# Ledger of designs, part 85: designed miniproteins, single chains, continued (2)

Each design is a single chain, and the fold is of that chain. pLDDT is the mean over its residues in the fold that is shown.

## One batch from the design tools (miniprotein)

Design m6926
Fold by ESMFold2-Fast:
Structure m6926 (fold): chain A 65 residues (1-65)
Amino acid sequence: MAREKAEKLLELLGQGHSAREIAEELGLSVNKVHRAVEALWESRKSKPPGPVDEEDVEAVAKALE
């Protein structure tokens, strides 16, 4: 499920894992992980600094689908 993968990606990113390590852990291509991270970055840049929102999770899940 894309949503479950998005949650795992955010957890691994929060733990300081690199995009390559996340790709290996989730069985995804590095390209797909980079796209997901880029979507998260764009979503976060549009918002004031704060905690991760449900919208950030949706953006990542959509990029991974």
Scores: mean pLDDT 76

Design m6927
Fold by ESMFold2-Fast:
Structure m6927 (fold): chain A 55 residues (1-55)
Amino acid sequence: MSTVTINGMPSEVVVEVAKTFPGVEILDVTEDSVTLRVPTDQLEAFAQAVVAASK
């Protein structure tokens, strides 16, 4: 698993996408960042899904 921090996106969008990935854990949510634990195998797909959902 990889720990990732996502900045520059609405935290609610990131949280909603994370709920669709069964292996993803939300570790911390702030007004400007979300820190998550993501399975390495799903890291790229998760990142792309967050970017797509933010548009």
Scores: mean pLDDT 78

Design m6928
Fold by ESMFold2-Fast:
Structure m6928 (fold): chain A 59 residues (1-59)
Amino acid sequence: MEKQKEEALRELELAIKENLDLPEEEAEEMKEKVLSGKLDPVEVEIEVAMRRLKKHLGL
């Protein structure tokens, strides 16, 4: 439970640093929703993975 939230927050930080077309403001909103239980951490991990995949396919 807590480990999964920490993993999702880490993935959001990496997405910002890797320029996966995720604005810092949007990432902060997703972090708050994960912490408040309004957003499933697994959905965040999937979203980041999909953005990473799209970037690699576009390169």
Scores: mean pLDDT 75

Design m6929
Fold by ESMFold2-Fast:
Structure m6929 (fold): chain A 85 residues (1-85)
Amino acid sequence: MMEKEFEERMEKADKKVQEAAELFKQGKYDEAIKLLEDVIKELEELYKRLKEQGDDESAEIVKRALEVLQGQLEQLKKAAEKEKK
């Protein structure tokens, strides 16, 4: 059960990250940022659940994904900030 939930959540997160990238390419920076923030929030909840269940291996995978996505979010926020000014 947990393994399938992990896979499904990771697949949904990946698709949303791709949608955020497409929004960014279209100049829709605020929409891209909001979508990426939503994905990060969903993965933070998944990380907590995996840690509570003792699934440390899957939790490490989510943690690494969060670090990458947080870096991408910072880049998008900087781009949006420059575009608004």
Scores: mean pLDDT 80

Design m6930
Fold by ESMFold2-Fast:
Structure m6930 (fold): chain A 72 residues (1-72)
Amino acid sequence: SEEDELVQQLNELQAEIDRLGAEMRRILADPSLSEEEKAARLAALKEEIGELLARVREIYEQMQALGLTLKA
């Protein structure tokens, strides 16, 4: 169903966001990186997470337009 497809897409986006969050933690913990290198890499990851969150919002709006409710 369209609902199942949208839920699957949300799950995939959430998994990717979680992966990027773990990568941010790895970068922060990396002693080989300078503060400047860490800042640059974290900025890039934050931008990527922002794009994924925008896609999550679009899917949520599609679900609302279809009269679908999120399962608790």
Scores: mean pLDDT 83

Design m6931
Fold by ESMFold2-Fast:
Structure m6931 (fold): chain A 78 residues (1-78)
Amino acid sequence: EELKELEAKGAAEGGVGLAEGITEETKKVAKDDEKLNKEAEELLDRARKASEEGLDGVKIVEKYVEEIKKLLEEAKKK
């Protein structure tokens, strides 16, 4: 169904956008922690690649968004 594909792409793109925002905040908080910054960028890249997977990609993008959120919380506790 075309509508479901458009909804899935919108959700995946929104998830990638959220992941980008959280990654930028993680870089601000963990400014001198290159390891955390690289981990956040790698998760963001994986989320972007997963967004190309259609319907299955939505859940994978959501998973990577949650992992990036965990990195941000870890950076805040440093």
Scores: mean pLDDT 74

Design m6932
Fold by ESMFold2-Fast:
Structure m6932 (fold): chain A 73 residues (1-73)
Amino acid sequence: MEEEIEKVIEELQKAVREAFALLDASGTVSPEDVARMVALVLQAIGSILEGNVEEAKKYIQELLDEARRAAAR
């Protein structure tokens, strides 16, 4: 359990770093896009605190998808 939580924390850190890089490169991101991504990060953290690794991975994936979508505009 703890080892899986450690891995999902690393995945979240990588996803946040990747999302940040995409936003910085695009220059076209709205405050609404940022708020949506922050909400997904908070949901992932909540799932980690509950020990729900699968739910956390879902939010991490949604974070990356939202960041890629925002950067593609």
Scores: mean pLDDT 79

Design m6933
Fold by ESMFold2-Fast:
Structure m6933 (fold): chain A 93 residues (1-93)
Amino acid sequence: GGTEEEIKLQKEAVDNLSKAIKALRAGDKETAISYLEKARKYTQKLADLGFEAAKQSEELVKKAIDAAKEGNYDEAIRLAREALRHLTFGELK
């Protein structure tokens, strides 16, 4: 139990983060924030299921939303890309 839901939520989070990064690169603030907020919801659901990589990704997405709202698109892209790495590859200490 949980693996099927994790895969679905991870796919949705990755898709929305990728779309957010594309919108940030285009300077489309409203579209970027919309996709980041969707990505945050999916990463939050994964974190609620107990997945540490998703918890780390959720915090990075929250910071990316704040950076995008402040107009700091370079920082928002950096944070969103780090969130993607946590979801797709994980980070080892």
Scores: mean pLDDT 82

Design m6934
Fold by ESMFold2-Fast:
Structure m6934 (fold): chain A 103 residues (1-103)
Amino acid sequence: LEVIGKAMEVAEYAIALLKAAKASDLAKKDEIIKLARKVLQNAMSAYEYALREDYEGAREEFEKALEYAQQALKLGQDDPKIKALAQKVIDAAKEAIKLVEKK
């Protein structure tokens, strides 16, 4: 199912964002690390909901992941790598929400 694939994609970008934040010199890197961990948790929950065809549950988790990724993007503006990875999470989460709405 395409929704499961999108949950995995969001999780992969969240892990990459977490690693990039840890390697950065940003003053707010600890906040970005916490946000990346939350995105990963929401992506894993969305994956579990999608496996049960609970697309309403999956949608709510993707919406939370989108909110956390948007916060990470704002905090990471001074690091091009963090900015790019946060944007990839945002884009993947938005596509996942659209897929869930169509079932």
Scores: mean pLDDT 88

Design m6935
Fold by ESMFold2-Fast:
Structure m6935 (fold): chain A 78 residues (1-78)
Amino acid sequence: DEEARRQLRQRRVELGLEFGKKVSELFGDEVHVVYQAQVGDTRLRYEGKAKSQEAADKIKQLFDELVQQLRELEQQYQ
């Protein structure tokens, strides 16, 4: 189903852009973070520096939310 594949790709892009927008305000030089997760056959990796430990914890929460949304999206289009 080409339409399902197109919709899947578009929603993945939108979720990634929203994540990037939310984490951009948390960037700094104080805490180095690396988060990884598997979604289907894709390994997601985020690496960056946060402005504080609280910001790093928020980035992890946002990353975990993104991973969950992407897993749910993959299940809808199987």
Scores: mean pLDDT 82

Design m6936
Fold by ESMFold2-Fast:
Structure m6936 (fold): chain A 60 residues (1-60)
Amino acid sequence: MPLEAEAAARLAAREASRYPVPSDEIAREAALKMAEGMEVPEEYHEEVIERVVREVRERR
C-alpha cells in the first residue's frame, strides 16, 4: 500500500477501536471515511477496509 493508504488504515483502526464494541460495520465505516478524507486512491479503498476490519477483529 502507498503511505497514505497505510496511514489511513492505522488511523481508522485506532478510531474504530475507541468504540466499546466495535463491529465490522463500524470498522468499515471508519476505514472508508479515513481513506476518503486522506484522498487515498479508490483502488486501495477495499484493501484499507479489509485491513481495518482485520485489525479490529484481532484486537477483540
Scores: mean pLDDT 76

Design m6937
Fold by ESMFold2-Fast:
Structure m6937 (fold): chain A 84 residues (1-84)
Amino acid sequence: SMREENRRKVMAEATITLAKMTLSELKKVASPAMKAKIDALEAELDKKEAEMRELIAQGNYDEAMKIAEEMLEEVRALVAEVKA
């Protein structure tokens, strides 16, 4: 249904937004040595967000959500690395 399609789209968008917000917060407290790695992941997020939006436009919500979840996991891995 249109409501379920919109809900799946919102979930994928929310997941990538959470990844971007988490990376933005990390960027505020990161050392200069981590900046290049954070900037590289930020560029990857922008690229993957564009791919995700194309998949959503095609109705491929499963692949869109997979991309969003993979990006969130990469951001969480970087957060864990900074804490170690």
Scores: mean pLDDT 84

Design m6938
Fold by ESMFold2-Fast:
Structure m6938 (fold): chain A 95 residues (1-95)
Amino acid sequence: EKEKELNKQLLEAFIEYLRDLLSKTTDPAKKRALEEAIRVLEELIKNGDVSLETVLKKFDELIAKSKDPVEQATLKGLKELFESLYKRVKEKLKK
């Protein structure tokens, strides 16, 4: 339960970061990538499925569905950023 609560808080913080990034983005393909990422991640929070594995799987699904190389690159970057943030948070909690 504590793990699920921490994962939810991390995911909520990441969504807020994506919303800020979206507000500063003018490229249509990057906007689509950010909007789809926000939508999917909010759905995961609502459903209570906030595991790292589920989040990464959803990013992979979005990347696979995208036909635009800028949108794909943006989604890959967001996936890598989330995975990096998750690992850093877990390392700090292990100490």
Scores: mean pLDDT 83

Design m6939
Fold by ESMFold2-Fast:
Structure m6939 (fold): chain A 78 residues (1-78)
Amino acid sequence: MPVTPKEVLRELVDRAKARGYSLREIAAALKISQSTLSAYLSGKNTKPLSVEQITALVEVAGISMAEFYKLLQEALEK
């Protein structure tokens, strides 16, 4: 699986926040620390997210996996 672009991660986190989730709650859903999530968003951590972590992030963002793949495609075409 290609590395999820920072822009796509930021978009999903922003959508989850709009739904009432905090960064701490989003990190808990991904089973990572809030500091690790912040490192992904700042680009300090470039390690790929697991399929399970991506699925959890998509669920808290309130979008479908199909919409997630569309966001990935748009980001990778730049």
Scores: mean pLDDT 77

Design m6940
Fold by ESMFold2-Fast:
Structure m6940 (fold): chain A 61 residues (1-61)
Amino acid sequence: SAYEEAVAAIEEALAEGLISEEQAKALRDHLDTLRATSADPEADAAAVLRMVRQYMAELRA
């Protein structure tokens, strides 16, 4: 699922030192809120996944 992939991407970014533990927690809390409140949680999780992947790519550049 996009939610599971987004969580995995956040954990990867944390493991690589690209984000802090506080940032990772905030992103996971945001995903949990989207899952509970969003009309389309999979689409919103996919958007978070793309944002995390873009952020990681920018930090590599």
Scores: mean pLDDT 80

Design m6941
Fold by ESMFold2-Fast:
Structure m6941 (fold): chain A 90 residues (1-90)
Amino acid sequence: GLSEYYIEKLKELLKEAEEKLKKLKEAVENKDLEAAKKALFELEEILGLAEIIVGLAKIEGVLTKEMEEILDKLRKLLEEAKKLLEELEA
């Protein structure tokens, strides 16, 4: 169904976001500011796509709690990434 399709796409985005956070952590360990900024930008892009998917699900009346939980997880990954970058820039 349509809700299952959106959940599948959101899970794919969550996996990509986890990979970007891992790259950001590696960049921070190496003190590579440019690589860290790139990883953060790519993570922000992933969250933007997830917000569009959740918005479409809401408009179409197929929004589920699982979709909202994946979006919340993505927001938490982005907040962790932002803190790591701020610590690197300090």
Scores: mean pLDDT 90

Design m6942
Fold by ESMFold2-Fast:
Structure m6942 (fold): chain A 105 residues (1-105)
Amino acid sequence: MEEARRREEEEREREREIEELKRRAEQEAEALTGASDLHFKNPELQPIGLENLEYAKKLDEALAEARRTGEEGVEKLKKLLEEIQQKIKEEMGKAVRSVIAQAEA
């Protein structure tokens, strides 16, 4: 029976999942780096900028681990990506509110 074909299809599915997570990780790292630069332009937000750089490093390490360990690393990467997405949304919301407050003053 088609065990070799099933194994090959499962391997392709796993590779597609890793590639999708890789693309998401690269996009999130890019957003974090951009947000960090924006925060460094505002002295009061520099600590947030430094935290964003730490998340970018963790994301790179988790991506490397996902490629090396497979399922275990992929699960860890997914959790980190969700954490980063929440952080970016919160920071973007704060930045927008700050700009609006300055414009209305």
Scores: mean pLDDT 65

Design m6943
Fold by ESMFold2-Fast:
Structure m6943 (fold): chain A 93 residues (1-93)
Amino acid sequence: MTPEELLEKLRELVDKAIEAVQAGDFETAVRYAEEALKLAKELPFATPEQIKAMENAVKRLREAAEKGDRLGAEIALTLLVMQFHLLELEYRR
């Protein structure tokens, strides 16, 4: 799989995680976020710091989901989306 194909799949998974959080389906959102993290680790230009930030965002999303904390889940998802956008910007360089 090319880096471009990985980024396209990452975008799809992040979009699905956003839709799941908006629907109140936090378990599905966590699943898509974990799949996105797995693909991000396959990107050759992803830094250890970026991967760690995404891991922390996924962990926060899981903890919020377990507590039924919608605001916490939305914050964690926003952090994950920001890290994804940084990966896209790095690829364009």
Scores: mean pLDDT 83

Design m6944
Fold by ESMFold2-Fast:
Structure m6944 (fold): chain A 64 residues (1-64)
Amino acid sequence: MSEEEVRRIVEGAREAALLLDSLEAAVALIQKERDEAMAVASPEAAEFLRREAERVIEELRRQA
């Protein structure tokens, strides 16, 4: 899994999360997508995926 693929997964989860009316549901969706992708990722991609997901979750929490 490349860095570009990780970014696409996280951005896709973020876009889907923005369609939800609940911040809690949005965060849960991003966490689910992160965990599913991490399960099949290399250690390097998993670390990058975790950081990108954390960044997006923090941005969503800050906007609320």
Scores: mean pLDDT 79

Design m6945
Fold by ESMFold2-Fast:
Structure m6945 (fold): chain A 87 residues (1-87)
Amino acid sequence: SRELLEEAIRLLEELAELLEPLDPKVAKGVRQVVELAREYAEQGDLRSALGLLAVAAHETRRHLEEHKAPEEARRVAEETIRLVQEA
């Protein structure tokens, strides 16, 4: 669903903002994946877009756990994973 993809993109951008003070390189990587996912979505390849967002969300959650990130950031990562799995 495009609606679920747009919501996942929004949540990943929120995660990138929360990651910026913890690890700017990871935050930049998340934003780059979001841009690539948007390009796939513009081409009508929603499956590839969602797959990229799913991988980014899982990797971001792992990184947040390693950095003892705020519970809010971890909750957003979990919600992103849930949305991309349901899409």
Scores: mean pLDDT 78

Design m6946
Fold by ESMFold2-Fast:
Structure m6946 (fold): chain A 75 residues (1-75)
Amino acid sequence: KEEYLARITELLRQGRVDEALEVLDEMVAAGHPPDQRTLDAALRGLIESGALDRAPEVVAWIQRNGSVPDVPPAS
């Protein structure tokens, strides 16, 4: 699991979002579904590279294939 997170983070830090999505797909295929920690790491990488315009794609993919809860904040 950690090896996938490290590779995803490094690719996103370089702005290589499409390759990072490929690694996420391999991670799921290997039986390591993305969780909140994966989402947090991906967002940090995107922030560091300035590729925030691609963040909706990454978030949507992780929510679709992972166990991240989509619970609205309290009023």
Scores: mean pLDDT 73

Design m6947
Fold by ESMFold2-Fast:
Structure m6947 (fold): chain A 79 residues (1-79)
Amino acid sequence: AVAEAMELAAEAGKLYREAKEAYEKGDYETALRLYQEAIKLLEQARELLRAAGVESPLVDENLAAAKKNLEEVKKKLEE
């Protein structure tokens, strides 16, 4: 469970970097999709860690950062 959560968190980190690059290029639709995918993986990682009785401040911080960036992308798509 913990190993699976770490793999999900690593994949989310990759998607987060790709989303940030898409945002910097002005590809807000791609950034939106990638941030949503990263959030989904981080939420799955958090649930696995919670089931194992493990707290991860890093996963919580990364989830908050991804959600904040998702809201910025949504604002750009409304312009």
Scores: mean pLDDT 85

Design m6948
Fold by ESMFold2-Fast:
Structure m6948 (fold): chain A 74 residues (1-74)
Amino acid sequence: MKEEKKELIAEFLALSALGVQEEDFTPEELKELEEKAKELEPYVENLDEEEKKEILKKAKEIVEKIKREKEEKE
């Protein structure tokens, strides 16, 4: 799988983990993310167990980055 697609999948998973806080996102941002998620879904289904772990780790890092960025913006 291309590295770019792994990063997009990780971002999608990070946003799914943050889904309980959808109020942090604009409707436009949520729509773009949902569209990207649908495009990536076939690639996600073909992920190996090791790739899933790597993507989950990247997703966790993205979640931490987003939380930190929001705190900085106040």
Scores: mean pLDDT 66

Design m6949
Fold by ESMFold2-Fast:
Structure m6949 (fold): chain A 84 residues (1-84)
Amino acid sequence: MEEAEKALKEADELAKKLYSEGVKLSDIAKKLEEEAKKLSGESKLAMLGKSYEYLGFDYFSRGDLDKASEYIKKSKKLYEEAKK
């Protein structure tokens, strides 16, 4: 649980930094997915969840509300699995 919370905080800080530098939401999602591949267990689930959250935001920004909803739900499921 603490490991997942730390990974989520680090993922959020990385994503916010990239966004402030003008990196596209889809590219932020890819970067978070690449970081998740280096992790295991709860930290991997938390990082992958943040990747799917940003992918959902990318679809929302493009007007694809169905895919945005799908990826946001997948993100929430990964966060819940990371907390178990």
Scores: mean pLDDT 81

Design m6950
Fold by ESMFold2-Fast:
Structure m6950 (fold): chain A 74 residues (1-74)
Amino acid sequence: MIEEMIERLEEAIREGERLVATTTDPTIREVATVMVRAAKEAREYLKKGDVEKALAVLGRGYAEARAIVAAAEA
């Protein structure tokens, strides 16, 4: 399970980095940047076997991404 989670995060990181490089939308770029950072941190915790910290990092990244979208819509 942890190996599968790491593989999925690595794929998400690749796609997120591609999106950051190719998008012309500054909000999408900022959201993708935040999510890539969170995925990279979560991957490092998973490599250490710390699933709880990995999920906490992903949760914080998601909250930051939501705040960015909310601010852009205001």
Scores: mean pLDDT 84

Design m6951
Fold by ESMFold2-Fast:
Structure m6951 (fold): chain A 81 residues (1-81)
Amino acid sequence: SLAEEYKQQLLKLASKMSPEDYKKIESLANNMLNSTSFDKITEYGNQAIELAKKSDPKNAKEMNLLINQLKSASIGEAGLS
């Protein structure tokens, strides 16, 4: 799915973070893909953006773009738009 593709791109970039923060981004991305709630997908996305900004400021803009693409695709695939 398109959401899975954005998740893989996000995790490739997140692999530059600590293993702990990488696992947190992976968990948040999985929660976005598996959620059927617009509010929950948005909440998980915002948490991922804040974590990226804190953990990898240099790549935060690129990660922010991918997280927003993942959010949009997850919402669309869940039929919430």
Scores: mean pLDDT 85

Design m6952
Fold by ESMFold2-Fast:
Order: C-alpha cells, then sequence, then structure tokens
Structure m6952 (fold): chain A 93 residues (1-93)
C-alpha cells in the first residue's frame, strides 16, 4: 500500500547520517504526526495523548536526523496519508 511505501521511505531517511535535530523540532514532528493520525482514525483524546508520547519517545531514538531531514520525514508521511485517503475516496465514488 502507499502508506507502507511511505513508512519504508521514512525508515530510509531515518538511517541517513546527519547532525542531531533540536528538541523543538522533534516535539513539532511528534505533534504533527499525532494530529494527522487523529484526523484519519477518529481516536479518542486519551488514545491520542498516549500515541503522542509513544511517537515523541520514538523520535528521540532518531537523534542522528537533522532538523531538515525530520521535517522532510513528517512532510512525506503527511503527503502520503492524504494521497491514500484521496485514492480511497476515488475508489468509493
Amino acid sequence: SRIEELEKRIEELRNTVAPKASRETLEEAAQRLTELEAEIAGYDKETVEKLFESRLKGLETYLRLSDEQLRELVELYERGVREALEEEERRLA
């Protein structure tokens, strides 16, 4: 699926050698990803909060990513999720 292909591309970007991202950039990325998933999944508030904490902790393990690479990672994920939703809508129409 398109989401699976994006997750693979995200993994490839994560493995790129670069300076560490700032904590502010990591928190921004975690928030954006959590908000995107909440939009598409209809998660309740408690689930969204747990997901945010899990993502932030996961992003902390990617300390080798630069601010630019981390933002690219989030943008790729957002774009692919939106494209996948558009494809699903097109299929149902």
Scores: mean pLDDT 61

Design m6953
Fold by ESMFold2-Fast:
Structure m6953 (fold): chain A 107 residues (1-107)
Amino acid sequence: NPEAERARRVAEAALEEFKKYLEEVRKILKEAGLSEEEIEKEIKQLEATTVNLAVTYYEKGLSPEEARERLKKAIEVRREQGVLDETEVKLMEIVVESVVRALEKLK
């Protein structure tokens, strides 16, 4: 199935890019006061979010530049609404960069 094969390649690219930030993500979460168990759970959720966004944006045919613009705007709106704290903003910025870099690799 060509669609399943493309989704798998996008997911793999997204996870590879996100993994480059794992040490920074662990540091951010540890400084926020999370336990080691909570950190690993949050990392799995961030990995799932990164994959889902990368696959969705790839399937919509968005450029890396368009993806960055839309994701940054979404984060800023949620920050202004008080839905995201400063720790969550930092983590979502890592997710955005991971998604954008994955889309750049898949050109």
Scores: mean pLDDT 87

Design m6954
Fold by ESMFold2-Fast:
Structure m6954 (fold): chain A 94 residues (1-94)
Amino acid sequence: FPDLSDVELVFPGGNVPEELARKVAPNAEIVTAKTPFELADKALEAVEKGKKFALFGSDDIEFMLTMMGREDDVERIKKAAVAILSVEEVKEHV
């Protein structure tokens, strides 16, 4: 399990509740959005601002963005992420 102490922001996927993400990364801001596309736009802002961020269970969001032709955004976000955790890894830490 990675050290998340330096993480400033967490972007949770649809299968990771905000409260669960907060328990795993209590010092990070848990970013919420109404849609996967809004969450991705916020993650791109984090990339532009040089923020240290993690992705929690983002596979569903990555799939949706790829199906909509936004695979370049997915690649950019994933390459900039400090940590990427599956839904299972997030749940096992609680």
Scores: mean pLDDT 82

Design m6955
Fold by ESMFold2-Fast:
Structure m6955 (fold): chain A 78 residues (1-78)
Amino acid sequence: AQKVSEEDVRRMVEGAEEALRRGDVVSAQFLILSLLTEVQLGEADPSVEQLRRMAELARRAGLDAAARQLEELRAEKE
């Protein structure tokens, strides 16, 4: 079993969207980088849609390198 549940992944994506909606770029960056780290460690397995959404959020938050890594992970999963 993965350390990060599907529920946890969903909460992280929704939390990042909500943070950016409020203009809280720092909280959004934290959530995006945390999820990317969990994926890289093999502890999270987001869906193609979740990876796509997170990459979009990463671009909006100014995390261009993280956005590219998330897009690569999405393409590999398709």
Scores: mean pLDDT 82

Design m6956
Fold by ESMFold2-Fast:
Structure m6956 (fold): chain A 70 residues (1-70)
Amino acid sequence: MLDEALDKLSDIFEANPDVLQQMLDAIEAGDTERALQLVRDLLESNADRLSPEERELLLARFQAVMDAYA
């Protein structure tokens, strides 16, 4: 389930390398809220490719990582 969602997310990032770069730049700058917003927007833009459950799992995982980094 999560691994399948991560595979889909990998494909989405490969299709959107600029968004991935912006997310990494935001994390490096310590702007974790911007990084989370970029991920949220990307997942919402790809709602047809990701189930609601997959989106929630990915968002929860990114939020946990950002909370640990902040």
Scores: mean pLDDT 76

Design m6957
Fold by ESMFold2-Fast:
Structure m6957 (fold): chain A 62 residues (1-62)
Amino acid sequence: PIDLSPEAGAAIHRALVEEFGASPEQADRAIVIYVTSGDVAAAARAAGISEADFRALVERYG
């Protein structure tokens, strides 16, 4: 499991919805997948974005 602060989780969620056009449900699912598994590829698929973009968000905020 990945230890994301509440602030980091909120920032990633906001970026997924506002910058990448994910639905709130997709963003929620992506964060849960990432936090529980650490699987960037699976989280990115849930958000509907590339692995590179999801990895950049995690590096930027987490």
Scores: mean pLDDT 86

Design m6958
Fold by ESMFold2-Fast:
Structure m6958 (fold): chain A 75 residues (1-75)
Amino acid sequence: SMAEQMAARVREAFDAIWPEELAEIQSLTPEQRKAAIEALEERKARIEADTSLPPEVKAVVLEHIDRVIAALRAA
């Protein structure tokens, strides 16, 4: 489906930028990491409530947000 193709492209884009995102996460202070986690959890709640996104795309976006939060917590 078009939604599955879009989800695959979004996942590819997230995978492409992940090494740079991870490097940024590893450079943050504890206060910056806490603020980033809080902002991402708020964004996650908004995305989960969004009915305009195809479910396949929403799943990929939420998966990436969870990946970033996990990396922030591990740093």
Scores: mean pLDDT 88

Design m6959
Fold by ESMFold2-Fast:
Structure m6959 (fold): chain A 72 residues (1-72)
Amino acid sequence: SEKEKEEKKKRLEEIKKTIEENRKKEIEEASKYIPGEEAEKGMNNRIKITLEEISKLLNEPEEVKKIEKEVL
C-alpha cells in the first residue's frame, strides 16, 4: 500500500531527526574523553548498526540507506 509506505517514510524522517540530534550530543560528550575523530567514527558505527536493525524491522532497506547517506 502506498499509504503504508508513506507512513513508514514519515516515521523514518522522525527517526532521522532523532539520530541527527543524538549524534551531535554523543560526539560532543565522547570528545571530552577521546579524540573527536575517534568519537565520530564510533558514533557513525553505532548509527549504522541502529539503522540496520530499523531496516530489518520496517523492511524498507532503500529508505534506510538514504537516511544513512544523509546522516553520515
Scores: mean pLDDT 80

Design m6960
Fold by ESMFold2-Fast:
Structure m6960 (fold): chain A 73 residues (1-73)
Amino acid sequence: ATEEEIEAVRAKLEKNPYLKAWLDAHPEDREEILRETVEILKKKGIPAHEASDEEIEGAFVEATARLAKRRAA
């Protein structure tokens, strides 16, 4: 993922105050989650700049679940 793609996803997620609060509470995981969110969107053929808020939120939930599974292992 490029820095521009990560920034676009971050900006859209931060429009939701609950998601912004989650990212602020997990600063060490923030970059990994944002990068994984971009990668999930790319696998679905969705450019980060064209993704809807719902598509980004869905990819974020998947990225968070993947991180939790890695941390539990």
Scores: mean pLDDT 79

Design m6961
Fold by ESMFold2-Fast:
Structure m6961 (fold): chain A 85 residues (1-85)
Amino acid sequence: MDSVYYYIFYYSRRGDFEKAAEGLIDTYLRGKENNDEEEVKETLEVIRLSSKDLVEAIRKVMKERGIEDKDIEEAVDEALKRQNE
């Protein structure tokens, strides 16, 4: 539930963006594995609302884990567009 998102924002507040990114990616992958469409959708929305630092950490963690996911990439692109305004 929402406690995972609060945990992620807590680490972002401390500047621990890699830990926050790992939590988001793990939540997303769990949602996909369990066919939990709501968890997948909510996690992608959190990524879309993420700061530049968190988005960069998400990209770094994805690369380090060798994960390629179109939905995460689209959410990252939307986050970057939102922050240009």
Scores: mean pLDDT 76

